# Designed miniproteins, single chains, continued (3), part 59

Each design is a single chain, and the fold is of that chain. pLDDT is the mean over its residues in the fold that is shown.

## One batch from the design tools (miniprotein)

Design m10037
Fold by ESMFold2-Fast:
Structure m10037 (fold): chain A 69 residues (1-69)
Amino acid sequence: IEKSRKLYEEVKEALEPVAEELQKEGASDAMVRYAVAKAIQAALTEGLSVEEAIQLMRETVKALEEAAK
């Protein structure tokens, strides 16, 4: 219980500045919120590192932008 809570907090804190960066680059609030949720879920269920979660978030936003064309 404590381990998953600490991991959640660590990943969330690491993703917040990336979310702000992506929003400044033109990503919508909806795309960023979805990407954050997906990255947190993958980190908790698949054991991704913080760096891997950040990469997944960036890739998810790019995929959503391509789909919105």
Scores: mean pLDDT 78

Design m10038
Fold by ESMFold2-Fast:
Structure m10038 (fold): chain A 95 residues (1-95)
Amino acid sequence: SMKERLEKAYKEGYEKGKKLTEEAIKKGVLTKKDLEEIIKKGEEMLEELKKLEEKGELEPYLESNNANTGVPGAEMLAYQKGYLEGAIEAAKEYL
């Protein structure tokens, strides 16, 4: 079902965003300032996506994004939201 595909895409995004951010922190490639920027920019991007959804401005994207990737735009959006939230959580845990 669409609901199950969106939940799976979000979960995969979340796990990936968290894992990659934690790996970068453990490798010492991210400074405290970089972690603060991940949180700030990630939260700004999530808020922008929310505003676009409230305006219905994402609906053409959600319907049209299938020709080049074979992945519905709604699933890609769910994955991206998950990724941002996972990265933000990892950054907050290490500050």
Scores: mean pLDDT 78

Design m10039
Fold by ESMFold2-Fast:
Structure m10039 (fold): chain A 82 residues (1-82)
Amino acid sequence: MAALLARAREVLESHGLPEDVIEKTLALVAGLSDEQLAEARERAKTLLDVGEETLVDQLVSYTLGDDPVSAAVYLLALIERR
Protein backbone atom coordinates (compact mmCIF):
# COMPACT_ATOMS: atom_id res chain seq x y z
CA MET A 1 0.00 0.00 0.00
CA ALA A 2 2.66 2.61 0.95
CA ALA A 3 4.51 2.14 -2.37
CA LEU A 4 1.22 2.42 -4.30
CA LEU A 5 0.26 5.67 -2.50
CA ALA A 6 3.73 7.18 -3.12
CA ARG A 7 3.48 6.33 -6.85
CA ALA A 8 -0.10 7.67 -6.96
CA ARG A 9 0.97 11.03 -5.48
CA GLU A 10 3.78 11.33 -8.05
CA VAL A 11 1.37 10.64 -10.95
CA LEU A 12 -1.36 12.99 -9.67
CA GLU A 13 1.17 15.81 -9.03
CA SER A 14 2.52 15.33 -12.60
CA HIS A 15 -1.02 16.07 -13.90
CA GLY A 16 -1.19 19.32 -11.87
CA LEU A 17 -4.14 18.30 -9.67
CA PRO A 18 -4.93 20.51 -6.64
CA GLU A 19 -3.45 19.29 -3.32
CA ASP A 20 -6.92 18.83 -1.75
CA VAL A 21 -7.98 16.52 -4.61
CA ILE A 22 -4.70 14.55 -4.35
CA GLU A 23 -5.07 14.13 -0.55
CA LYS A 24 -8.74 13.07 -0.86
CA THR A 25 -7.89 10.53 -3.61
CA LEU A 26 -5.05 9.02 -1.54
CA ALA A 27 -7.26 8.84 1.58
CA LEU A 28 -10.06 7.07 -0.36
CA VAL A 29 -7.61 4.54 -1.86
CA ALA A 30 -5.86 3.95 1.51
CA GLY A 31 -9.28 3.07 3.00
CA LEU A 32 -9.90 0.23 0.49
CA SER A 33 -9.87 -3.44 1.56
CA ASP A 34 -7.54 -5.90 -0.22
CA GLU A 35 -10.62 -7.31 -2.02
CA GLN A 36 -11.75 -3.84 -3.22
CA LEU A 37 -8.20 -3.00 -4.36
CA ALA A 38 -7.98 -6.32 -6.28
CA GLU A 39 -11.33 -5.52 -7.99
CA ALA A 40 -10.07 -2.02 -8.89
CA ARG A 41 -6.84 -3.47 -10.39
CA GLU A 42 -8.82 -5.93 -12.54
CA ARG A 43 -11.18 -3.17 -13.79
CA ALA A 44 -8.20 -0.84 -14.50
CA LYS A 45 -6.91 -3.35 -17.10
CA THR A 46 -9.96 -2.55 -19.29
CA LEU A 47 -8.99 1.18 -19.40
CA LEU A 48 -5.37 1.05 -20.68
CA ASP A 49 -6.45 2.33 -24.14
CA VAL A 50 -8.33 5.31 -22.64
CA GLY A 51 -6.60 8.71 -22.95
CA GLU A 52 -4.86 10.18 -19.88
CA GLU A 53 -7.03 13.35 -19.87
CA THR A 54 -10.22 11.23 -19.76
CA LEU A 55 -8.76 9.09 -16.94
CA VAL A 56 -7.87 12.25 -14.95
CA ASP A 57 -11.34 13.79 -15.49
CA GLN A 58 -13.10 10.58 -14.36
CA LEU A 59 -10.73 10.16 -11.37
CA VAL A 60 -11.51 13.70 -10.14
CA SER A 61 -15.27 13.13 -10.61
CA TYR A 62 -15.24 9.87 -8.60
CA THR A 63 -12.98 11.35 -5.90
CA LEU A 64 -15.31 14.34 -5.41
CA GLY A 65 -18.30 11.95 -5.55
CA ASP A 66 -16.85 9.80 -2.70
CA ASP A 67 -16.67 6.61 -4.83
CA PRO A 68 -13.38 5.05 -3.59
CA VAL A 69 -13.42 1.90 -5.77
CA SER A 70 -14.11 3.80 -9.03
CA ALA A 71 -11.52 6.46 -8.08
CA ALA A 72 -8.97 3.65 -7.52
CA VAL A 73 -9.82 2.08 -10.93
CA TYR A 74 -8.95 5.29 -12.82
CA LEU A 75 -5.92 5.98 -10.61
CA LEU A 76 -4.49 2.48 -11.23
CA ALA A 77 -5.08 2.90 -14.99
CA LEU A 78 -3.10 6.19 -14.87
CA ILE A 79 -0.24 4.55 -12.91
CA GLU A 80 -0.07 1.64 -15.42
CA ARG A 81 0.28 4.13 -18.33
CA ARG A 82 3.28 5.93 -16.67
Scores: mean pLDDT 82

Design m10040
Fold by ESMFold2-Fast:
Structure m10040 (fold): chain A 104 residues (1-104)
Amino acid sequence: KVAQLARQAATLSTSGGILGVASVLYKDRGEYKLSQELVDQAIQSFQDSLNYIQQVYDLGGYSLAAQLASDLSKIANKLSFLSPQFSDLSKQAAQLSKQAAEAA
């Protein structure tokens, strides 16, 4: 169901954001390896979130996909200073949000 996929997408976006913030805290403590592992996990969570948003879009949940993708884009953009991959994910999410809004 669209609602279940949307909930999974939102949860993964939130988790990715938390992991990204945690990576900064561990880097500040000199825990560089753990910080990088958290960055990698945040990137994976955002990729998984984007995949679920795409499924919401594919099922005709256009307005919901647009909102979820917009939210993901904003969260990923705030973490763009940690990795170019966050900037890329933010741009991909922004593009999906635009396509979904136009389809709604």
Scores: mean pLDDT 90

Design m10041
Fold by ESMFold2-Fast:
Structure m10041 (fold): chain A 68 residues (1-68)
Amino acid sequence: SPVEAARRAAEKIAEETGLDPETLARFLEQLVRDGAATREKVYDVLLAAGASPEVAQRAADEIERAAR
């Protein structure tokens, strides 16, 4: 499920960065539900939340794969 992939990505990012996993999960899950979870949009959201470019890119790719 893309929603489950979004939650899992948020948890991994929180573990690596110290950001709040629930806030990240809510933003990513909303993008998935709205059909707006493109790789670029997920990347931008994660950067805005304070993730590094490398972490944001990996998470965006994982969510894109899960949406297929």
Scores: mean pLDDT 75

Design m10042
Fold by ESMFold2-Fast:
Structure m10042 (fold): chain A 102 residues (1-102)
Amino acid sequence: DMEKKIEELAKELEKLIKELEASTDPDEMLELAYKAMAVIGQMQTLVEFYPDEKMRKKLKEQLKRAIKALDKLIKLTEDNPSYVVQFKLMKKHLEAKLKELE
């Protein structure tokens, strides 16, 4: 049931993005960001092997939201260079993936 798996991944990513947007702890932010990146990787793989326009549109919307969340995290962690570098690398990766989906 591919459609249900797509919906489950989209719901999990939505939950992670909301938790990321609500977090104020840098360690929690980093853990949540890596979890979100893993879910995005799974969704990207599904788009490559099972091209579904509904999935692609949903992934684009979630990538844009994740990028916006990462901008917030970069600002909140600006006093910690190691966190800023990791979030900036994640952002560049997601921006590249978003461009591939256009």
Scores: mean pLDDT 82

Design m10043
Fold by ESMFold2-Fast:
Structure m10043 (fold): chain A 90 residues (1-90)
Amino acid sequence: TAELLRVVRELGEAIEAGDVEKALELQDKLAELLSKASEEELRAAIEAAKALPNPVASYYILQLIRNEAKKLGLDEIAKEAEEALRELAS
């Protein structure tokens, strides 16, 4: 969904800018959108997070996606997010 991908990008920008207040607001909104997301939307969010220019923001947002996927019982999506996290760490 366009809104989910927009929030991923905006959160990445807020993290890069050091805008703590905006980052917290966007993190809460991202968590809400992720909790309602389909598997296809979660995979799109993983790819959007991987494509962010700031690797610290990418790492943080991928952790949020992984944690939400685990809460939803979407083990394969959680595994895909964990693989993306390992790729960024190497």
Scores: mean pLDDT 85

Design m10044
Fold by ESMFold2-Fast:
Structure m10044 (fold): chain A 107 residues (1-107)
Amino acid sequence: SMAAQKATIEQIKKDATDKLKEVIERLANGEMSESEAIREMMRIVDQTIAKLQAAGATADQIMQVMNDMIDTMSQYGVSLGIDPDTVGRIASALQIHTNYLVEQIKA
């Protein structure tokens, strides 16, 4: 059903958002570099898009979920005291990667 699909998409979004928050916390604590955080987050993005696609999410639904997750991660990173320019670079890298992958789904 559409309701069951929506519930599955929301669970995937929650799980992936929690993983992005874990990575940003490790960056904030000095446990990883900006480039290591970007690589780890890109792996999370890849896995999340694959799960959303397997759940039957449309390209537009995937884009909305990914944008919400990136926004949540960015707000959380700033709240942890990470430099806004650093957070902006990370968010931009993830947005570019997400856009590329979603365009491949549309093709």
Scores: mean pLDDT 90

Design m10045
Fold by ESMFold2-Fast:
Structure m10045 (fold): chain A 69 residues (1-69)
Amino acid sequence: DEKLEQLIEATRNYLNYLKVPQEYIDRILEAMRNKDLEELRKVLRETAEALGLPFEELAIVLPEVEEIL
């Protein structure tokens, strides 16, 4: 799925810009590839809590992922 791969690349770049640890980035991207919205929301929430970021800053990709599913 070309659109999903583009979204994954954009998400990877955004998370790197936010200085999210690679461990969390890998988990987020894996959930996106598996189209597992439940796991994606869980990992994004866990990442936000671990880094002290607002969940909404990390959840910005969710609407695009839902459209692809």
Scores: mean pLDDT 78

Design m10046
Fold by ESMFold2-Fast:
Parts: C-alpha cells; structure tokens; sequence
Structure m10046 (fold): chain A 74 residues (1-74)
C-alpha cells in the first residue's frame, strides 16, 4: 500500500507538470496500468489513496463540472 501511495503521488506530480492541468483519478489510474507492477491496481484504490494524500495535505482536490481533479501541494 505505501509503495502504491508514493507512486500515485509521483504520477500526479508528473502529469500536473507535463500537461499544466490537474489530473483526474482516471488519468492517474491509466498511467499506473501502464506499469507492470501496478497492472492489477483498481480505480477505487487510486481514489482511496488520493483521499489519504488530501487528508495529509499533500494534494488538493478541485471539482470542475462534476469531475474530481487533484493537484500537488508544495
């Protein structure tokens, strides 16, 4: 679980920097699915980890047109 949490945060930061736009849980999930070690990860697990990271103050949640987006807090 801890390794997946770090990878979710890393992927979120990378996507935010690359596209200059906060990623959705679905975008993070699809990126993780491209990694063999995380092929069995679920969108539900990604969402749970994002909620934990938000509670820790490491990410900020924004809702745009009913869609959840997350950005890193530095």
Amino acid sequence: MEELKEKVLETLKRLSEAFDKPPTPEQIYLELKSIPEFKDVTLEEVQRILDELEAEGKVKKTVENGERRYEPVE
Scores: mean pLDDT 79

Design m10047
Fold by ESMFold2-Fast:
Structure m10047 (fold): chain A 120 residues (1-120)
Amino acid sequence: SLRDKLLELVDRLIGTLQEAIAELKKLPPSPVREQAIALLQGAIDELREIKRDLEAGKVTVQEAAERLLSILDSLLQFLDTLLAHPEVQANPEFRAVLERLKAEIESLKAEVQQLLDEIK
């Protein structure tokens, strides 16, 4: 079902963000690293709320997918801000984690957009 596809996309994004956090934790501690970890953790918390609301029937598949797109857009904007940061640009390992995460989020966004097209 479209609902099951959306739940899979939410679970996949949570996993992707958790993997990114684990990789960031291998880098030396810095305010920029801690800010990145905190924002990704906040996104996981919002995704878990969407999952609960969708499973409880409190939101439609369309409403949940639109919330997910909003979270993805916010994450992409934040990742672009981090990638422009001098500390990230000076650290190839930090940059590689964020660039891979950005590519994974862009791919997930395309799948969510495709799912929304199937609802219409």
Scores: mean pLDDT 90

Design m10048
Fold by ESMFold2-Fast:
Structure m10048 (fold): chain A 93 residues (1-93)
Amino acid sequence: SEALEAAREAAEAAVEAGKLGGTRESAVLGTGGAIAAIGAGVTAELAGGGGEAARRAAERAKRGLDSGDGLEGARAALDGAGEASEAAARALA
């Protein structure tokens, strides 16, 4: 559940960053980041690895939100989720 908990935190941060940006673009990126984070967390849980990468992705999403730049925060969350997904795929191999 460590990976799933990290994924939830990353998803929440991504959505909040998207809202903070106040535009359709930031909202789409935030929502995409949240979906990607949850997918990465599930994959990490199933692979039995990648929990650390999921946690790092959550930290990155939170840092993006804390920057006060919602659009860049949402992009950071989406990028972090992609990195976590790649780490989970490597754990599966």
Scores: mean pLDDT 75

Design m10049
Fold by ESMFold2-Fast:
Parts: structure tokens; C-alpha cells; sequence
Structure m10049 (fold): chain A 96 residues (1-96)
């Protein structure tokens, strides 16, 4: 997984993973794991997830609560076949 921090405080995590994209619980679990890894790479901690939604098999949305603030999270998945997908998770900080 490749993690990138942007000047606006946004984090991005991208990688190819073994996942069944037709299983929304696996997409949610992957989003949590990728968000945790992105935050840890920045030196922060994932505390909780709120309002996590899977509107289709290519998209997860939600809210991430960290020890440094609140983030909007979006995960996109592109199926590659044979139970693998290219997955990208973006974390955008909520400004007060």
C-alpha cells in the first residue's frame, strides 16, 4: 500500500488487495484498515468510524474520527478479477 500526505492535510492510501468487492462488509473492513494505516503513517491514531455507507460495490463513504481530528473518507475499488482489486482510500480533514 502506498500512502501520500497532501499539503491540505488530506491522506491517500492505494494498493492492490485480495477482496470480494461484492461483499460490503469486506469493503467496510478494508476501508477501516486502509484509513488506520494512512493515519498511522502520519503519526496519528484511528479512534472510530461513523456513518459508513456502501452505496455500490465500487464506493465506500464514511467519517473517520482520529486523535487529530475528523475526516471524510472515500474508498474506491476497481475489480481486477480473481478476488483482487485496486483500492484507493482518501481521507479529507473536516475544517471547523
Amino acid sequence: MHVTALPDGSLSATGTVQIDVSNPEQLKELTIEMSRRALEAAGWRLLSFEDIQVPDNTLVTGTVISDRGVYDVVTTAVPLGSGTALVSTGLTPRTP
Scores: mean pLDDT 78

Design m10050
Fold by ESMFold2-Fast:
Structure m10050 (fold): chain A 112 residues (1-112)
Amino acid sequence: KKIEELEKRIKENPNDISAYYELGKVYEEQGDYEKAIEYFNKAIELAKKGNNLKGVAELYRDLGRIYEKMGKYEEAIKYYQKAIDIFKELNMPDSVIEELEAEIKRLKEKLA
C-alpha cells in the first residue's frame, strides 16, 4: 500500500521531503485533511532548512487548497497570500501570482 511504502521511506530517510509531500497528497485524496496538513507542514520545515523558497511557496499553495477544501476560507487566504509573497520575491511569472490572487478574490466573495 502506498502509505506503507512512503512511511518506510521516511523511516530510512527522515529528510525525504518528497515522501512527506506524497503522504500529504495521499491523505488529501482520502479526505484526511488533518493528516495532510501535518505532512505538508513537515515538508515545509525541511524545505525551509534547505533554503528551498520555491518549495516552501508551492507547499503554502497546497495548504491553501487543503484549508479551502475544509471550508476554512480565512486560513486558505492566509496561505495563498504567503505563497504569493514568496513567489513575488522570487520574480515568478505574473500569471502564477494572478491565479493565486484570483483564488483569494473568490474566497473573499464567499466570506462576504
Scores: mean pLDDT 88

Design m10051
Fold by ESMFold2-Fast:
Structure m10051 (fold): chain A 68 residues (1-68)
Amino acid sequence: GDGQIKWYKKGDKEPLTVNTESNGRFTIEDKGDSFPLVITNVQPEDEGTYIKEDTFTGEKEEFVLTIT
């Protein structure tokens, strides 16, 4: 559903601002069975742990982004 999937950067209490509100840098893509976070123009400060939350089920999944 709309707004069901949220992405967080670990340590932040608030979800990432995505789509148009992020000035296009962060987008949640709907692929039917997955909702990946797409980062455009990746910067060094984007490195870290990201948390995907399904607000309907309460399930959380962590992803580590490393930039070399």
Scores: mean pLDDT 72

Design m10052
Fold by ESMFold2-Fast:
Structure m10052 (fold): chain A 77 residues (1-77)
Amino acid sequence: SRAGALAELRALRPADFPDALVAEVVDVLVDLQVPEDSLVITGLAVLQALRNGASAQDLQETFKLSLEDAQRLVALA
């Protein structure tokens, strides 16, 4: 479930990331129809990329996000 993935991702995320970013990552991946069993692992990969300074273009290329969604995630990080 979205709520289950969000709770697990909040527990596992890098400590300096705001809760609003974690929620937005889950929402973006759900809208992309990422399978529920892959939401946490994919969400962690997105958060790790942001922690490593990934640009909106990097997120588009790696995770196939729209430019708008990628820019929103970068702005929240």
Scores: mean pLDDT 80

Design m10053
Fold by ESMFold2-Fast:
Structure m10053 (fold): chain A 93 residues (1-93)
Amino acid sequence: SFIDEFIKKITELAEKIAEVLPPEAKEELEKELDVFIDFIRTSDDVVKIQMVGMAFITHMLLLVKKYAPEKLEEAKKLAEEMSKLIVELAKKL
């Protein structure tokens, strides 16, 4: 399904960003990603899906800024790709 393809892509991008984070911050991000994935699978509210997705991206960038500020610019580019995927998902729902 297009939802499974989206989840695969968003997970791959999140994992690339999480590589620069310490284990505790990575675990926190993985738990938030699981919440976002569950919300996508259980909700039909496209506005809420976009809001939850953007909140996830924002928190991920805040973790990078805190733990690996030298990687923030690279993480922002990956986050822009995630944002595009979320917008495209919302259009297909």
Scores: mean pLDDT 84

Design m10054
Fold by ESMFold2-Fast:
Structure m10054 (fold): chain A 118 residues (1-118)
Amino acid sequence: MKDIENEIKKLEEQIAKSTGRERAEALLRLGDLYFKLNKFDESIKYYKEAAEVFEKEGDYFGAARAYLNLGQVYFLQFRFDEAKKYFEKAIELAKQSDAPEEEKRVIIANANTLLKAI
């Protein structure tokens, strides 16, 4: 618990000093930490911000990761319409990315598994 709080503070400081993909990666990590704390509203906020920064930078694979995680938060809240929207967005962006085929397959498979449960 205390270690997670310390990591959050360090990430908030990094976000204040960073731009572009470095900022997006820090926002994605911050979303992950709030998710582990079951703070879903904060997790959603930071995943959305991460996805927007990744898209602005043309990092479609980074955006796909953020949207997959965002969809998972909505899925756990039983907000299936939002979850479906973000899983479909993650699949689309992963397919458009220049990431290795294996990494694309992981995102697409995870999103499709959860989409079948809706």
Scores: mean pLDDT 90

Design m10055
Fold by ESMFold2-Fast:
Structure m10055 (fold): chain A 53 residues (1-53)
Amino acid sequence: SMERQIAILQFSRTVYRSAAWVHRRLGRDDDAARLEAQARALDAQIKSLQSQL
C-alpha cells in the first residue's frame, strides 16, 4: 500500500539523516553532504506520495 511505502521511505530518511549526523561529527563533511542530499531526495518522494493520499 502507499501508506506502507511512505513508512518505509520515512524510515530510510531517518537512517540517512542519522548517518549524515555521525559523518558530520567525524569531520567527514563531503560524505555527510551526500547523505543529506539522499535524505532530501527521500523527503521530496515522501511528500509526493503523501499528496496522493
Scores: mean pLDDT 88

Design m10056
Fold by ESMFold2-Fast:
Structure m10056 (fold): chain A 94 residues (1-94)
Amino acid sequence: MSDASSQIGSIIDDTQVNIIQADKNGSSIDTMKGIARDGIDQISRIALQAGMPQSEIDRIRDTAMTNIDNSQSITDIIQTITDMRIDITDRLDS
């Protein structure tokens, strides 16, 4: 479902930009984690609307949220968002 994949890609790009901007502005890692969690919630809603099963969304979301909670750097946070994109878009394009 390439249209939903495109929407998710846009949300991920915006989320990464907001995280980088927060880092440049001297925001805390907790602030960047908050931005990432908001992005994860938005991606999950689009995936659900696109017809992905709730159980798959819950699994991917729980993994991403756990990785965000365990993140120690901006690189870890961005990597988590990127990994979530790959997992969801691969499922939607199937």
Scores: mean pLDDT 83

Design m10057
Fold by ESMFold2-Fast:
Structure m10057 (fold): chain A 93 residues (1-93)
Amino acid sequence: MSISPEVEDVLAAAHLLAVEERNPDAPEEEREAALARLSERARAILEEARRRGLSWRELLEEAIEEAKKAGREEDVKLLELFLEAMETHEGFD
């Protein structure tokens, strides 16, 4: 089964984090740029969550559940990584 279009925005943010995790030796400037892009995506996710009457956590949990039902194991891992990042980054608390 396909995931909802709203989950694509969450996947885009999760992909940015996965790219950063893949290149831990990246220059500080490149890492800062990646985090800035992630923060902008997080804002869009928060706005969509509010539009749907959900918290950002609930939106991410729904996205993970949809990805699991669709059998998209790599997307599930990316979404779980993004959820962890959202919980630990000061800018999202």
Scores: mean pLDDT 66

Design m10058
Fold by ESMFold2-Fast:
Structure m10058 (fold): chain A 84 residues (1-84)
Amino acid sequence: EKYIGIAARNTPFTREVAEELEKRGLAKVEEVGDKYIAIAMKDTPETRAVAQLLEDLFLAIVKKFDTLEEALKFAVEYAKKLLE
């Protein structure tokens, strides 16, 4: 019912995590320049744990939304703002 938007640093670790979630159909992923990755995923115990881990490692900014589209838009726009 809820979705998670993540603006994450583009690292080998965050890239691998994003690719695995997208492969499993749990997330939509968009690269934002060379430095950031936008991730939007359904709020589940597993995806919530992933979001918390990335936030705790200071690799990502995380926010919850009512739709997948809003989560992805936030993640992309926030990542673009970090490039400015």
Scores: mean pLDDT 83

Design m10059
Fold by ESMFold2-Fast:
Structure m10059 (fold): chain A 72 residues (1-72)
Amino acid sequence: MLSEEEFELAVEGARRLLAQGEAAARAAADSIGKTLGIPAERAYEALRALAEGRADLSDPFARGVAQMVAKG
């Protein structure tokens, strides 16, 4: 389970990735997706949901993406 501190780091990290532009965010999503065994587009959707404050942490894929982003 993500701690409150890890979740805040994940939200900040996702916002920074998106602020660097779509290409950087999609490259990060591709890397995360390969690590977690999910499609890059699904990881990118989870990154956007995190940055927008819409993350569903009951979804194991969304949790996995948040956990990876929180670690840097």
Scores: mean pLDDT 81

Design m10060
Fold by ESMFold2-Fast:
Structure m10060 (fold): chain A 67 residues (1-67)
Amino acid sequence: AAARAVAERAAVLAANRLHEKGIDIYSMEVRVEGDRVEVRVTPVDPSKQKEANEIAREALAEARAAA
């Protein structure tokens, strides 16, 4: 399914970019409901939550553009 492929790509992109930024991930949740995809990242350091949210959003946008 296209939505699942987008979700998987977004998760990989987000994980790679978080690693490049030195942000340790406590949890990453990927949700797929029909054609709706959400990626949520909880960093180990709560002060990085905003940056993690922005990285996840950018990764999802990039994954959608590539589909």
Scores: mean pLDDT 81

Design m10061
Fold by ESMFold2-Fast:
Structure m10061 (fold): chain A 86 residues (1-86)
Amino acid sequence: MQELADKFMELLFERAKPEIENLDFEEMREELESSEHTNEEATKLFEEGVETKDKKLIEEGFRLVLEAQQKAHPEAAAQAYLSYQA
């Protein structure tokens, strides 16, 4: 199950890369200010990335969110990957 969860995380991360590359920092800032955040470390990276306009920090924050979700619910991530492949 961990192997499938890792593949799903990598798939989501790869899919997010084009969106991060074309990211609207102002829109992301508004989203961060209006949303309740569940991952403190990722939120800090997102806020720093928006303030500095550093897409690498946004990418790192997104990676942390995906890793936390995979670690908390590896079976759900694996199931999602299998559903996507079907």
Scores: mean pLDDT 68

Design m10062
Fold by ESMFold2-Fast:
Structure m10062 (fold): chain A 73 residues (1-73)
Amino acid sequence: EEEYKEKVEAIKRVNEAVRQGKLDEAIRILQETFGISEERARELIDTVKWIADQLIAIGEEFERELAARRAAA
């Protein structure tokens, strides 16, 4: 559990670095904490960005559905 918490904290730092545009720092944290290659870390960051964009799109669709439901009520 303690090891898991340390990895969760590392992920939070990676997310913060990505939000601040510090991609090099995010890649470094991933390499040091998880022992993955720079290429793998870059792919993960790109994947996380893509997932975030998809979640925003889903959220917009959900908001439209909610508005339509309320208009029908």
Scores: mean pLDDT 73

Design m10063
Fold by ESMFold2-Fast:
Structure m10063 (fold): chain A 69 residues (1-69)
Amino acid sequence: SKKHAKEAAEAIKAGDEKGAVEAIVKAGATPSQALKGLDLIKEGKSPREVAKAAGISVSTASTIIKGLK
C-alpha cells in the first residue's frame, strides 16, 4: 500500500534499515526480497528494477524512491 511505501521511505531517510525492511515486507515483499529491494534502492536503481527484485508493484517502488527526495 502507499502507506507502507511512505513508511519505508521515512525509515530509509532516518537510517532505520530494520524499519525499512519491515515496511517493504508489509508492502508485499518477503524478508529476503525486501533486503534485495533495499540494496537496489541504495544503489539508485530504477523503480522497475526495485519492484522486480522486491516482488512489489512498480507504483510502490516509485512511491518509496520519490519519498527519498
Scores: mean pLDDT 83

Design m10064
Fold by ESMFold2-Fast:
Structure m10064 (fold): chain A 56 residues (1-56)
Amino acid sequence: GAHAEAAARAARAGDGAAAGRHAALSSKVPTEQFAALAETPEGAGRAAAYGVAAAG
């Protein structure tokens, strides 16, 4: 979806924080935990990787 595409685009641009937020919004499973992870420095990179994978 649009958030997964935005996450992939932000990740390619080097904006891990934006990529993490968009990846969290694209996730349908434990949204609260995934969003919280995306807000941490360590979790932002993981969330960005999920966004890139989801967008394809």
Scores: mean pLDDT 58

Design m10065
Fold by ESMFold2-Fast:
Structure m10065 (fold): chain A 63 residues (1-63)
Amino acid sequence: SDEEIAKLRQELIEQVRKISEEMKKAEETLPKDDYKELLKKKQDEVYQLILETTKQIVKLRQE
């Protein structure tokens, strides 16, 4: 269970890192208004990833 929790945390970190890298590239490439809309969308995606990962970890700890 601790190993599974560590794996879930590592996967979350990698997904967030990839989104951060995409956003850095988008900042250089996109017009400001398009970047702002994409930023809001990606912030919501990160929030949902954190929520789902947290739910999975809580469930594993309640076994």
Scores: mean pLDDT 84

Design m10066
Fold by ESMFold2-Fast:
Structure m10066 (fold): chain A 91 residues (1-91)
Amino acid sequence: SALKKLEELYEEKKKKMKELGADESLFEELEKVVERAKEAFRVESPEEALRIPQELVEEYRKLAEETRNGFYGELAELAQKALELAKEAVS
């Protein structure tokens, strides 16, 4: 259920980034965010399941601020959605 929702969010974000003109390097970053977010649903520890997407949110928000590239903001938003899915899965 949560993994399926994350896959749906990935497809929506990929489509949005393509429409906004993201380059290939940003799609590589999108893939990294999604694969790492999926790790949250493979771990047995609730603390680790929440930590993984929390670290992604912080990392990509920092990249968005430092680069002023809005696509890192889009990736941080996807990570935030993954965090909400992880919270639902552990509650």
Scores: mean pLDDT 85

Design m10067
Fold by ESMFold2-Fast:
Structure m10067 (fold): chain A 113 residues (1-113)
Amino acid sequence: SPAERVVELAEEILKDLEEAYKLMEQYKKSTDPEVQLELRKKINEIIKKINDKIVEMRELASQLPPELQALVDRLIEAAEKAINAIKNDDIEGFKQYIEELRRLLEELRALVE
């Protein structure tokens, strides 16, 4: 169902963001410009995957009941804020948005039978 697919996409976005967070911590600890470049490349590849999933999630959201549409919009906003935190090298903000995404995902699961 569209609702089950949205849950799957949200779970994968959370996993992708957690992977990007680990790479961002490695980036901050690195003093080697070549290592930093490779880490940034990997982070950008993950961001692309997240953006592709956000596009699919938006398309599916239009097929959902209004209550689920509102929750999916909030999930997408949290994911976009997390991506912007990566771009701004804001590790603390990124962690906050991951925690918000986990909370919203649990709310989504509770509404999807």
Scores: mean pLDDT 88

Design m10068
Fold by ESMFold2-Fast:
Structure m10068 (fold): chain A 96 residues (1-96)
Amino acid sequence: MHSLTPNDVVVVIELPDSATEAKLEETRERLIEVARQTGAEVVDVRISGPLIVIRVRTASPEQARQFIERVLELAREIGAKSVVFDYERPQEFSTA
């Protein structure tokens, strides 16, 4: 008999080359707020050049979908170049 484990969602947002460091930090703060509003727990957030990476823990697949929907809306509002979503499984793989 196996137990159900919560899954993590990793999001990578790429801002346009015209984005300032201030815009990257603003976007990071807005992502944290989106996680808070959807009830997702922020595990880690980092900025790497034009990329913002956020990892959140969700209580359900439905909560994960709500978080993803809000992130896509935010990305469109800020003019993000790309958004990538990964559902982390309990395995040894590098997050992109």
Scores: mean pLDDT 74

Design m10069
Fold by ESMFold2-Fast:
Structure m10069 (fold): chain A 78 residues (1-78)
Amino acid sequence: MELNEEQKERLRKLLLEEFPEFAALSEENQEKVLERVVEEANRLLADPSTTTEELQQALLETLKRAVAEEKAREAAAA
């Protein structure tokens, strides 16, 4: 099972509302972070034994790493 367009849009809205560092990124960098989170979600959802708790924890970890990497990329470019 993969995330559909409605689920991706819902995820984007939640991240904008609940994660200030994600909201502070440019729309281009927000899209890059969202793509990475969706890719990890699709990878985990390919395993039917993945629990909702495992999925949530892995996605949160991926989100934090992706945001940190985009911020580090911006800092390295400065």
Scores: mean pLDDT 75

Design m10070
Fold by ESMFold2-Fast:
Structure m10070 (fold): chain A 74 residues (1-74)
Amino acid sequence: SMEEKLQELIEELKKLGEELREKIKNGSKDEVIEAANKVVETVKEKAEELNTPEARLYADIVEQEAKKIKEEVE
């Protein structure tokens, strides 16, 4: 169902966020920026595929969080 697919996307993004946090703790500035960009690209691709307002909203939230992280390390 749509709800199950959205829940799966949320869980995948939590996992990607944890990986990004590990890069922030142990990686270089360039690695953090690259990981953040990869998360955003992945989420946007999935949101376009799902083509729902909820998926687009979640992609926007992830993009805003990634932007904050990049601003903090730049």
Scores: mean pLDDT 78

